# Designs tried in a protein design run: designed miniproteins, single chains, continued (5). Part 103

Each design is a single chain, and the fold is of that chain. pLDDT is the mean over its residues in the fold that is shown.

## One batch from the design tools (miniprotein)

Design m19562
Fold by ESMFold2-Fast:
Structure m19562 (fold): chain A 60 residues (1-60)
Amino acid sequence: GPIEEAAELLMKLTGLSYEDAFAIALSAQGLPVPIAQKIIMETTGLSEEEALEVAELASK
């Protein structure tokens, strides 16, 4: 589902464990994409573009 897809992308981009990536993706669920993107950037240090891709996957 959307959260699992976002977690898998987070793992690929950050090298985090699935559990850590899933927790971040879940925390972004139900948030507007710009807010989710900001949280992902602050939590992971990903670029604006990488964080946007993760946020869009989690919002499906």
Scores: mean pLDDT 85

Design m19563
Fold by ESMFold2-Fast:
Structure m19563 (fold): chain A 98 residues (1-98)
Amino acid sequence: SAARYTALAIRITGALLDAELAVRNGEAPPGEEALAQARAAIEAGDLVSALQYLYIAMLRGADPEELKELLKEIIRLAEERKDEPVVKEARKLLKEIE
């Protein structure tokens, strides 16, 4: 459904904007904590929160190899779920760090 695609895309955009604002305002967790939260979100199946925390970790200068590993895992899980907006955003973030 185009409506389902649009709703998920809006949620992802909002989550990434919230991440950027939190980092800018000094309210975001440090990179290591953000990576831990991203891993927890992946385990919970919450890929939107996982992208949000990975984006915080990326902006905080977390290890690129850990970021790549988690982004590739999100892409695999999102492809299995057919969550195309998640795949698109995760691939975009992966390109920025490859």
Scores: mean pLDDT 89

Design m19564
Fold by ESMFold2-Fast:
Structure m19564 (fold): chain A 105 residues (1-105)
Amino acid sequence: MEARAEVPDIEEFLEFLDDLLAGKATVSREESADGSRVRVEFRTADGKVYIRAEGSDPEAFRRAVAEVARRLREVMEQLKKEGKITPEQFALAERLIAVLEELAR
């Protein structure tokens, strides 16, 4: 069972939150008919992918989503400590992480 998790660095995470607040980033979920591949991505209309979680089965997918949520929380905590995140960005990040944590159940 193979799980893959991709998250932005600190600067890319700020760009991602700004794109989400501006309505320029969307979430897509893709699942193969046989369940052999499950993927969620957050991307812009011009094709930049900020976040990807995928698995070869539902359990691998849940592990990938949990890893994304954990790593995003670490980035968010670092940005908060550095005073680099606005209240609006923080609220959006908390909501997104909560949705990912629920998806990982």
Scores: mean pLDDT 77

Design m19565
Fold by ESMFold2-Fast:
Structure m19565 (fold): chain A 96 residues (1-96)
Amino acid sequence: SVEERIRELIEEIDRIMKEFKEGKISADEAIDRLGELGREGLELFRENPDIDPVLLAAWSLTYAGALFDLLLLSDEESQKKVLELMEELNELAKEV
């Protein structure tokens, strides 16, 4: 189901951030993977406007938290990539 897929996306966001914080993946790899998950999540919500708003809130808070952690814990070059991703996703979210 779409709701099961969104829960899987939330779990994958948490997994990516754990791997990043443990030094198993680079900031660039974490940003790239979060970008893919963010785009998929926004598309799922756009295509399914009847989704539980609590699930939308859970996804949004988890995703935003991941981006803020990346922004705070990354070098200046990777921080710019996080900000660019945030701008891209903010524009996409306006179409939802």
Scores: mean pLDDT 85

Design m19566
Fold by ESMFold2-Fast:
Structure m19566 (fold): chain A 63 residues (1-63)
Amino acid sequence: LAIAHNNLGNVYQALGRYGEALASYGEALRIDPNNVNALNGIAAVYEATGQPDKAAALRALIA
């Protein structure tokens, strides 16, 4: 389920495991492309890893 992958992404992000977080959020989006929570999670990871332009682009898609 998309929600399970999104929740797993949130756990990895909290642990600072950004690669695994992105992979888990990506699986959530592959199941449900309109998963706003997964898109916000990916944007938060990009902000945390010094990629604010990528974060802004994702946030613009869900605004």
Scores: mean pLDDT 80

Design m19567
Fold by ESMFold2-Fast:
Structure m19567 (fold): chain A 76 residues (1-76)
Amino acid sequence: SVDEFERELRELVERLRRDRASVEEIERVTGEASARFQELLREHEDDPEARERLLRIWEEYYRRVREIYDERLAEE
């Protein structure tokens, strides 16, 4: 569900920060999350409210994970 996806992405961001995930790991898990996001968008093609919420969830995740990614690149 959309609620489960939001929760899973928030938990994923916290895990990536806690475990000090590598750039490679960040890219791998983001690819997996992106695939699930695309599946959910297709399932909700005729539901504009759900689609808007999914886009908002994905934008927040991307912003958070990019911050972690940039921090990792700066440590090189």
Scores: mean pLDDT 83

Design m19568
Fold by ESMFold2-Fast:
Formats: C-alpha cells, structure tokens, sequence
Structure m19568 (fold): chain A 106 residues (1-106)
C-alpha cells in the first residue's frame, strides 16, 4: 500500500509557513513529486519530504523551532498529523494552525 501524507502550516497572521510531505511507496512518491511542483508554483515552501509520519512530526517540530512557535501537542491519528500551538495573546488564538490529510493507494 502506498500512502501520501501532507501537512500545511499557516501562521495566525494568515501566512503559509510551509508544507511537509510523507510519501511511502512508489505511487505515493510519484504523487508527491506532482504535489511538490504544484506547491512551489503556488509559492508554498516545501520544508520536508519524508517516508514516515514520525519523521513528518519531527520536521514539524524543527519548523516550529525555526519560527519561534511553541507546539503544545503533536500526535498522529490514522496517519494524519495533528498539532496544536500556544496562543498568541496579540491575535487572541493559536499562533499557527496545521491542515493535514492522508491519501492511501492500494
């Protein structure tokens, strides 16, 4: 089974900080290459391309560290990366958000 996970990190001011990809299997790697081209064309920086959800979580923590963002929780639910960030008192909510999804090819 091939599996493609994507996580996009957006800061609370509405800027896209970057995209993280997990590609496992030949079909998922081919799909990841197409998605990377689309993300770059759209001005979204591709921060990491990894083979496991655990490596994707580590890449998110490194991105957060570089941006000065505090991650309050991180977990993988059914292959999807779920993360929460500390509140930004100036913006009245979390300093960043993660939108993620997983596609599975059998």
Amino acid sequence: MSELGVAVVTTADGRTAGALLMARGEVARERAEELIEGLRAGGVPVVAVVETAEEMAKALLELAKRLGLEVTSIEIRDGELVARFANDDRLGGEAAHVASGVARYE
Scores: mean pLDDT 79

Design m19569
Fold by ESMFold2-Fast:
Structure m19569 (fold): chain A 90 residues (1-90)
Amino acid sequence: MVEERLRELEKRMEELARKAEEYKKKNTEENLKKAAELAREGAELAEEAARLYEELDTPEARERAALYRRGAEALRAEAERLENGEKPLP
């Protein structure tokens, strides 16, 4: 069911965010690379969530899908910065 898949994706995204935060705190090149990998995975999950919300075809779901698509773009941008060895934004 779409709702169950969305709950699963949201839980996984939360887990990835917590792990990424721990890697960012250590702020070494290796840990920033690991944080970037988690951000890329999070972006993929956010894009999947956006597609599932679009399938629900309600105004509220369309707004939610747009938020997840923007989140995915932000996560990809963060991953690119981290891969280049740039420090996390405050």
Scores: mean pLDDT 80

Design m19570
Fold by ESMFold2-Fast:
Structure m19570 (fold): chain A 66 residues (1-66)
Amino acid sequence: MKVYTKLEIDSSQASIKAAEASLPTGAALVAEDVKVEDGVYHFVVQNADASARGNLERAAQMALSK
């Protein structure tokens, strides 16, 4: 199973390198490929149930919020 999660950031210096460095361990495990497009991060959760997805989304949101 794969789930894409979209999160908005309002960082003026966002880049894929910075995004990966700022992501917590949980979010990094979610992301098969981290994209930063117009301040939006894309995460993929593979073979995870609904409870795992919620925790990973929360971790990613904390990393990307101002």
Scores: mean pLDDT 45

Design m19571
Fold by ESMFold2-Fast:
Structure m19571 (fold): chain A 76 residues (1-76)
Amino acid sequence: SEEAKKRTERYRELMREVAREGKPFEIVEDELYKDFVKRMTKEEIDEFLKQLDRDNTPGAKRIKEKIEKAIKELEE
């Protein structure tokens, strides 16, 4: 479906941003998720998190946890 394609593209977009940094994944991952979240509206974040919940894969769960961590840290 078109929704599934959009969801897949969001995952790929996020992973491409991590890859573009060219730094060790573990070091920059949290910073890249914070930057990604800053570029999204509250509605886009909510939609993306719901899509991750529906996917229910280990990868989707990890991405959700990183986005939620980024949101929490940006509120502090």
Scores: mean pLDDT 69

Design m19572
Fold by ESMFold2-Fast:
Structure m19572 (fold): chain A 87 residues (1-87)
Amino acid sequence: RPFVPASDETLARLVEAVRRADDEQKIFLAEREIEVAEAYLKQNAPQEVLEKVRRLLAAIADVLARSPSPEVRALAERMRELVRKIE
């Protein structure tokens, strides 16, 4: 299969990495996850993969929404928009 959903442990580790990152690294990591999610949607990835991506985006968006940076919070809104598209 071309797509393999990440384990819940792997997703939790990625969310923790974002939480510990500075704003520049948060922006970088969030933009990469947005690009991956958009690519999976374009490729009609299996629902099990999209569900894992949706959960990851929602968790990262929650972390980014707590930032005082407007740029970081704007990425949280973009991620939440993708979550709505996957649902």
Scores: mean pLDDT 79

Design m19573
Fold by ESMFold2-Fast:
Structure m19573 (fold): chain A 66 residues (1-66)
Amino acid sequence: SMLAEAQAKAGALFAKAVEEQLKQTPAEEMTGSYSQDATSASATVTGPKGTVSASATADGTVTVTS
């Protein structure tokens, strides 16, 4: 449960970061991909102004690149 809570928090932070980045950009058609395994998750969103990618690990490490 502790691990699941950390993962959920990391995922929420990642979602917020991506949303804030896209909020500053006029809406257009976007594409995205998501992958995960037992210890990590990653997501990429591509829009007209560029690409944002993020990864999170089950131990709570989050990395965001834009």
Scores: mean pLDDT 64

Design m19574
Fold by ESMFold2-Fast:
Structure m19574 (fold): chain A 79 residues (1-79)
Amino acid sequence: GSREELLARAEAARAAGEAAFAAGDYRTAIVHYQEAITLYSRTLGVGHPRVRETMARLEAARRADGRPLSEHPALPAPP
């Protein structure tokens, strides 16, 4: 596909990850954020701000999935 098509797909994956995270489905959020990072990295490069921001969201989802909120404080939203 075109670069624009891949970027649109990355944006859709990121949005799906955000929706899953908001629903408490951190495992699904992780999968969507990983797809978004892969697509952004291929189109924009690994150092791009969109990649870095999506990686921060992925790390937040990983911590929420791996850390029970009752024993570990909720992590703040990514910047």
Scores: mean pLDDT 78

Design m19575
Fold by ESMFold2-Fast:
Structure m19575 (fold): chain A 62 residues (1-62)
Amino acid sequence: MGEKLLAALEKLLAEVPSLSREEAELYLQIARQEFEKHKSSLSEEQQKRAEELLAEIERKIA
């Protein structure tokens, strides 16, 4: 599960420049919700990486 979440976040980060701001914000919201749902199932390293990816996605949207 954690690897699938991280792969989805990395894919979203790569695709953000091709998305509208509204689409990117919606996908970021969904990604944050999925991260929170699965947070307890992630290793500490996976949690840190997911948080870094979410922050980068937010930065790219802004």
Scores: mean pLDDT 81

Design m19576
Fold by ESMFold2-Fast:
Structure m19576 (fold): chain A 85 residues (1-85)
Amino acid sequence: SLEAMLARAREINAAASSEEDRELAEKLVEQTLKELKKLGIKLPEKEREEIIERARLITLAQIALAASSPRRDEVLAKAEEFIAK
């Protein structure tokens, strides 16, 4: 369920995320919102803040999980390239 995924994301974030990872997650979500706007996709106004908060939690957890990967530097470089668009 979505609730189970969010609970897992919160657990990972509490154990493993850094300040740098949090900032990167915010920038990735911001860039995703820009891309959605370019495609004409609108988030439901009533649920906008909830959707954004869920996206931040999941993105931060994915960054934290990637931190132990031998490909971490490659993943970070690609994330920064995406943000720079």
Scores: mean pLDDT 75

Design m19577
Fold by ESMFold2-Fast:
Structure m19577 (fold): chain A 68 residues (1-68)
Amino acid sequence: SVVELVGEHDVAEAREEIAAATELEEVRRLIKRLERGIQSAKENGDEHVAELLEEALREARRREEELR
């Protein structure tokens, strides 16, 4: 569906931002944005979007550790 296609694109963009981040504070801002997205998706019952965002959050936390 269009909603699923847009959601996948947004997650892909977030992953590219995570990989390109060179500053710890950039990754921390992305983490906060992803956490808010996950909460909203779960409250709306959108398990698919929540799973995609949780995977992106794991990548962001890994990147945060790399930049420490």
Scores: mean pLDDT 75

Design m19578
Fold by ESMFold2-Fast:
Structure m19578 (fold): chain A 63 residues (1-63)
Amino acid sequence: DFIKISEELNKLLREMDDEQRDRLGEEARKASEQGITGYDEIDRLLLEAAKKIREEAEKRRRE
């Protein structure tokens, strides 16, 4: 499960453009500011953030 989360995150990163990756980096910084430093917890947050960033980009393309 943990390995799959990391692999899924890497797959999403490869599909992102520079703007989407910058947005994901900002989410990582916010998680760090909230005191979230665990590798597992950060990966899960980044995966969810990456999915949301992609979903928002898809909606913009359709609108």
Scores: mean pLDDT 72

Design m19579
Fold by ESMFold2-Fast:
Structure m19579 (fold): chain A 88 residues (1-88)
Amino acid sequence: ASEAQADAALAAGKKGVAAAAKDPKVSPTAVAAAAILTAGAYFLLKQGRGEEAAAEFRAALEVLEAAGASEEALAAMREAVAVAEAGA
């Protein structure tokens, strides 16, 4: 994965987390967990560990899905997964 690809995946993940944070149905704990997983995934991408990064973005997606996040939040996190997988 290139640095630009890592930055693109992080931007998508941040958009998902931000959309979830604005959703009153989503607990602050779920938002925090998704944010931590998104940050971890970014550092894995920067290390060239694209498969592990994609797994962390998928874990963030699962946290947001379980928390009842909006389709906007889920679509953005799915984009983060896709960008990470394309670089693996």
Scores: mean pLDDT 84

Design m19580
Fold by ESMFold2-Fast:
Structure m19580 (fold): chain A 74 residues (1-74)
Amino acid sequence: KLAELEAASARLEATSPTLEAVIALLQSLLPELSAQEIRDALEKKSEEAREKLREALAKLLGVDVSELVESEKS
């Protein structure tokens, strides 16, 4: 049990650098959003941040927010 939790924690830590890279990339593409807002959106800590990120991405891509949501499901 403890070893399984420790393995899961190590996996999350290994994913953490990828998350930081994604946050940095998204902030470079969406300068109107702060790194904290992007982080909160990706970690699902704030629904408002998630909505802002989706709207900014939809605007950047020239698509509707609903189309972006469908793309995320694929």
Scores: mean pLDDT 65

Design m19581
Fold by ESMFold2-Fast:
Structure m19581 (fold): chain A 53 residues (1-53)
Amino acid sequence: SRDEILKAIADTLRAIGDIFQDLLEGKLTQEEADARLAQVAADYKARLAEIEK
């Protein structure tokens, strides 16, 4: 549904923001941030695929 898509977008944007905030605060290395961003992209694709069912 549209609400599922909007939630997936909102959750993804929040996760990206949290990763960059942690990187800024020195809680993550660039390598760790890159790995988490890749996971966020994978999770977003998986959630969009669920809407297609």
Scores: mean pLDDT 84

Design m19582
Fold by ESMFold2-Fast:
Structure m19582 (fold): chain A 75 residues (1-75)
Amino acid sequence: MIEKAKEAAIKYFEAIKKGDKEEAEKYKKELAKYASQLSLEDVDKIAAAIADGGTAALEDKEKGLKVAEKKMEEI
């Protein structure tokens, strides 16, 4: 489950980079579905990685994606 949640989060950032709102909503829903199957510790780690990626994306969407990918690898 954790690998599927990480993949959904990364695909969400890829969709944001592309400006594809429908794809972003799809992966946001997939992320929520997989996150509901995780331990609280794993949810917190994924949420922190998403927050870091989101903050970086405010300056540069490509950097936001790369930060999210790197932080997800650390989990």
Scores: mean pLDDT 82

Design m19583
Fold by ESMFold2-Fast:
Formats: structure tokens, sequence, C-alpha cells
Structure m19583 (fold): chain A 60 residues (1-60)
């Protein structure tokens, strides 16, 4: 399994790509466990850019 640091880096890249601000992304990443990080990465990578943006807004 990927390390927690690798999962955080991957989700951070996705959040950046969908326009989430760095401070909001870091707060979200700090609050999530490893299982939730994996689930969110799979969910967001499966979405179109507009759908991923809407989903990310719902997380903030």
Amino acid sequence: MPSRAELKARLRAILHAVGVRDAEAERLLASLDTATLQRLIRELEGLSLPDAQARARGLL
C-alpha cells in the first residue's frame, strides 16, 4: 500500500489541479486518515474536472 505521505502528496496534487487553496488543502489533508485519503483519491480521479471541483467544494 502507498504510504500516508504518498497519499497526501497525491491528494494535494488533485486538490491543487481542481483549484483548492493551499491552506484549505493542508487543513483537509491533516484531518483525514489513510483510508479516507485512499477513498477520496479514487473518487476524485474517477470524476471529470467540473465534477471533481464540485466534490472538492463539498469537502471544504
Scores: mean pLDDT 81

Design m19584
Fold by ESMFold2-Fast:
Structure m19584 (fold): chain A 77 residues (1-77)
Amino acid sequence: SEEFRRRLRELALELLRTLPKSTVIAGIDQLRDEGSRRHPEKAEEFEALKDKAIAALNAGDLEAAAEALTELVLLTL
């Protein structure tokens, strides 16, 4: 659902504003690990989304980081 995706992105953005960067990075790594274990055929896509999220976070682009994190969470489902 596009509304679910949008609300999840809003939640991701709020978490990125609130949590320490180290906590966010650890969470992204855990989501990638869990998602890749659950969906091994999508392992490259999980890695790409993790890299995109961390790169955006390092650049201070919280909007782009929230978008990548949202896609990472949805891919895990």
Scores: mean pLDDT 87

Design m19585
Fold by ESMFold2-Fast:
Structure m19585 (fold): chain A 105 residues (1-105)
Amino acid sequence: SPLLEETVAALEAQIARIDALLADPSATREQAVAALEETAAALARQEAALRDVDPEAAALLGRELEAVEGALATVRATDDLAAIREVLALVRDRLEAVRAWLREA
């Protein structure tokens, strides 16, 4: 499906952004917040696009959107950069699992 290919590409772009932050020892909390906000926006956009076309994929993206929104709340509530990096790594791994599932669908 062209929409599933677009969704995979959107997830790959967000994974690459998070990977770049995790590779940067100078990455700030503000950059982490911005990356998670863009990830949430991308997931919301793709969930909406798939809702009537592929409800199973849309439901999966909706659950990951809730997880990313929870991660964003956690990052906004702390100034501990090590904790922020751990949250980014968990989000990255979750997005990779979703991407892998969608590629096999």
Scores: mean pLDDT 89

Design m19586
Fold by ESMFold2-Fast:
Structure m19586 (fold): chain A 69 residues (1-69)
Amino acid sequence: KIQELALKSVAYAVRAIGALLDGDLETAEKDIENLRKIAEEFRSLGYVDDAEEIERIAKRLEEMLKEAK
């Protein structure tokens, strides 16, 4: 389960970056939301450091999204 969550977090992060570069703000917003949900799952499972790193990535992407809007 944890390996699957880690792989999903990478996939959502990469797609969000691609969407931001393409100007697809709707896809970027959805992928950032999914990253935050994955971070919550890591935190609930006791992987606090991993959750904080994913939250940090999501926050940076969210700042980029806000700047693009």
Scores: mean pLDDT 81

Design m19587
Fold by ESMFold2-Fast:
Structure m19587 (fold): chain A 98 residues (1-98)
Amino acid sequence: SEIDEFIAKLTELEARLVELVRNSAPTQALRDVLDEIEQLIKEMEAKGIISKSVADNLLKTIAEAKAQIDADPRGAAILAQSAISMLRMYLYVKKKAE
């Protein structure tokens, strides 16, 4: 299922965020993961998997995470993880309804 592929990719990106924060990775590495999350959200919207409203709300959260990276990389990662968790829940519910 295409939804299963997106859930798997979200889980991979979440694991990468956790590891980067744990290892005090460079801020650019965190930005790269947030950019990948942003592109994944845009792809899901383009494919009609999520609505524009859902995508816009999630993209706003990712933009807020990006704004916080330099001052609070841990807080930025937590915010991004929250967005991933919400999106993953949405996809699980959508998959069950299909």
Scores: mean pLDDT 87

Design m19588
Fold by ESMFold2-Fast:
Structure m19588 (fold): chain A 91 residues (1-91)
Amino acid sequence: EQAARQAAFALLRERYPEELARVAELQAEARRAQEAGNDEEAYRLGIEALELLREALERALAEETDPAVRAALEAAIKEAEEAIRELKERL
């Protein structure tokens, strides 16, 4: 499980470095908004980051043939979808 998850995220860093850099930037902006007490902005930025990450994961899943890595990507997509749902409920 852990090894397959590491391989999945290594694949994302290799094939989608620009998307991952954008996700990291949005997450940093969300953290700054939270520190400033702007919860609405933090949740909105967090949702945007997770949606971008989900798109990159879905693209990676479409290209991946290793069943263990595919399972790790599917689990990561599900985790992102749940996190998006939780954040939207807080808006």
Scores: mean pLDDT 84

Design m19589
Fold by ESMFold2-Fast:
Structure m19589 (fold): chain A 146 residues (1-146)
Amino acid sequence: MSKLQEEVDKLRREYKEFLEEANKAIEYASKDPQKAVEEQLKLARELNDAVIEGGNAMLEASKAGAEYAPVVREVGDILFEGLEKALEVATPETLQEIIDAAHLGRGIAMYAAEKAPPEIAEVLRETAERLGQLADRAYQKLKEAR
């Protein structure tokens, strides 16, 4: 495997493990509604760090060449799945953090697309579009929560 693929594989494992632990923590905290909100807010903030790491991997992959388009797609899919899961269990207090994380991921993907070969740029734009749609859905839920 290339060094870049090894770094991206490591990031995929760490990000997926983070999401699994986040789900467990949210489920555990649901026994105490106040603690559940506090834990969800903490995990939503930690999700921003995972989005930054995923974004960095997409930026590095975008420099490597068109053959890494499938790798960029997989990283984008993991990022989207993570934010989708966070949105499923979101409270009004955590919706803003999810919106911010989705917009951060979208911005990084769009920025990477400007620097990438056409094949990678297309995958990054698709990822940015999906993240933008998720942010819109989160924003609608936030408006309904008042």
Scores: mean pLDDT 73

Design m19590
Fold by ESMFold2-Fast:
Structure m19590 (fold): chain A 65 residues (1-65)
Amino acid sequence: SAEQEALAADVEATRAYLSKLLSPEDFAKIEPLFDELLEYIRAGDLEKAHEVAGEIQEKLKELLP
C-alpha cells in the first residue's frame, strides 16, 4: 500500500542517515531493529512496528549525546 511504502521509505532514509552519523559499532546496535521495523511495516503489523520504533528511539537516546 502507499502508506506502507511511504513509511518504509522514511525508515530507510532514517537508517541511511544514522549509518553516516553513528560509528559502525553503535550503528550495529540498532541496525537489526531497523530491519525488524521494516518487516513489520511491510506486513502491516503497526502495533509491532510501533514497539520496535520505540526501542530504536530509546537506544538512540543512549547513543547520541
Scores: mean pLDDT 83

Design m19591
Fold by ESMFold2-Fast:
Structure m19591 (fold): chain A 58 residues (1-58)
Amino acid sequence: DAEANIKAAEELANSGDRAASSSGRAGVYEGRKALEQGDEKAAAHSARSGVENALKNA
């Protein structure tokens, strides 16, 4: 779900953790942009990528 993945990326962006914040912020930006263009699959992918990159550094 695109919105759920974007929300997860937003939580990571706001966590205060540097690596998580960077990856989460990028995922939110790209995900929201794609979602506004109606590309829900790209939105979900971008948000998920941000979350996964943040978790790899946890």
Scores: mean pLDDT 69

Design m19592
Fold by ESMFold2-Fast:
Structure m19592 (fold): chain A 73 residues (1-73)
Amino acid sequence: SAAEEKAEQEGLEKSNRIAQAEEEKLKAGTADQDDITRGGIARNVSAMLNEKREAEEKAREEAERQQRLLELS
């Protein structure tokens, strides 16, 4: 559903922000063990959601290509 897609997109954006913030702490040498753990979890969630999104975007591009061919025929 559209609500599920929105929730997944918001989850991906949140996970990416957390992962980036924790990476900045690692680069600055200010990360503690909790920061490292949060960064790891956020990166794993982002990777899973990105893989799902790439598959869905490929399917959408294919559907749009087919729709354009029908409209131009």
Scores: mean pLDDT 79

Design m19593
Fold by ESMFold2-Fast:
Structure m19593 (fold): chain A 65 residues (1-65)
Amino acid sequence: MATLRVTLKSGEVLYIEGKDLGVTSEEAKQIKEDILSRGRAKALYNLEEKYGIKPSDVLGISVVE
């Protein structure tokens, strides 16, 4: 299962499992190639809903091997 590295504009870095943000392994692969992927949109939505992190506060999301 893929772990997502979430970089915040504050300089903070969070490591969250893709499953906890509703992202499948296939959608995580798409995040590496397309910043506008469905997986990225789901991750941003669940970061706000579950963790209180607004999309505007996110600098980037990448996949950790």
Scores: mean pLDDT 73

Design m19594
Fold by ESMFold2-Fast:
Structure m19594 (fold): chain A 86 residues (1-86)
Amino acid sequence: MPVSAEEAARAAEEAARLGGAEAVTRVAEALGVPADAAAAVRDSAERHGEEPAIAAAGVVGTAGVEGRLSEEAVRAAIAAAGRLAA
């Protein structure tokens, strides 16, 4: 089923609260992002010392580009993850 903006935002918020590499994995699983793409984002974030919530927002952006989410849903999820990272 298509993911609603509210569902995407909730998944991003929960993942951001967990923190660490697990946040990226949880957002990817919730949004149906392929495991290899999620692993690449996690690996990149770990190597470059990126904040986990920012890496999770990157996964949401990838799902949006793949057409899994509307632009509104992508923006809502990124805003929710960023708010918890601040």
Scores: mean pLDDT 58

Design m19595
Fold by ESMFold2-Fast:
Structure m19595 (fold): chain A 82 residues (1-82)
Amino acid sequence: ALVVVEVEVEDDEGGDKAGLAILEAAEEYGGRPVDSEVIGPRKVKAVIEAPSLEKAKKLAEAIEERLKKTEGVKDVKVEVEE
């Protein structure tokens, strides 16, 4: 299962903070980052692999919670794909 994260940020510093928050959540919840892409001037996409759909859902919740509390993050979209 995959966790797909799209984050809209205010600036490069917000992008760095968002990326760190995603990586820390992935490490804590046993997710493996498989892709990271800048999809626009202020948008970052990350894809994290989880070993099961149940774990992917828990990781998605953790990422969304962390990103909503991250300075410089404007909008967060997190989806779970099987």
Scores: mean pLDDT 81

Design m19596
Fold by ESMFold2-Fast:
Order: C-alpha cells, then structure tokens, then sequence
Structure m19596 (fold): chain A 70 residues (1-70)
C-alpha cells in the first residue's frame, strides 16, 4: 500500500540523516582530539552539526514524500 511505502521511505530518510550526523560528529571529535580545532570551535561545530541534522531530516522527509506523490 502507499501508506506502507511512505512509512518505509520515512524510516529510510531518518536512518540516512542519522548516519550523516554520526559521521559528522565522529569527524569533529577526531579533529578536536588531534588538536586541529579549539574547544570553542569543537562546541560550535557540534551545535552546528545538530542544526544541520534537523535541516537534513526535514529535506529528506520532504523528498521521500514528494517521490511517493510522483
């Protein structure tokens, strides 16, 4: 059914956004541990990664919904 396809698409969108957040956080943490960024930059980059995650999740869900409507 369309409802089942939409549910599956939304779950996949959430998983994709989550994986991207995990990779971004790992990179930021590694850069900090290697002394490439300051504590202030580390904090700011983490906050930005969460802001970006919300925006990406919104875009992914909108894209999944649009694809199912086509």
Amino acid sequence: SLAEQRRAAFLEAVDRAGERLNEDVKKIKKDYEEGKITPEEYYNKLVQSFVDHVAELDREIAAADAALAA
Scores: mean pLDDT 83

Design m19597
Fold by ESMFold2-Fast:
Structure m19597 (fold): chain A 80 residues (1-80)
Amino acid sequence: MKEKIERIVQALKEGNLDEAYRIAEEAMKEAKSVEELKKFYNEITTAIGKLVEEHPEIEDIAREFALRLHELYLKKVKEM
């Protein structure tokens, strides 16, 4: 899971929203429980917050990713 979070952060630093979302969707598909899904969501949102503090130039792409991630998270929780 940590490796996927690191890959998402790198994709966002490169401005690649589509790649970041693809990795996040893969990670959420691999989650076997609501607990694991919540842990991933909390870890990735924390990592994004830190990334925006260090790289304010990516705030717009990070915000767009966070909105898509939240919608994906809610959908996956309902399916479990």
Scores: mean pLDDT 83

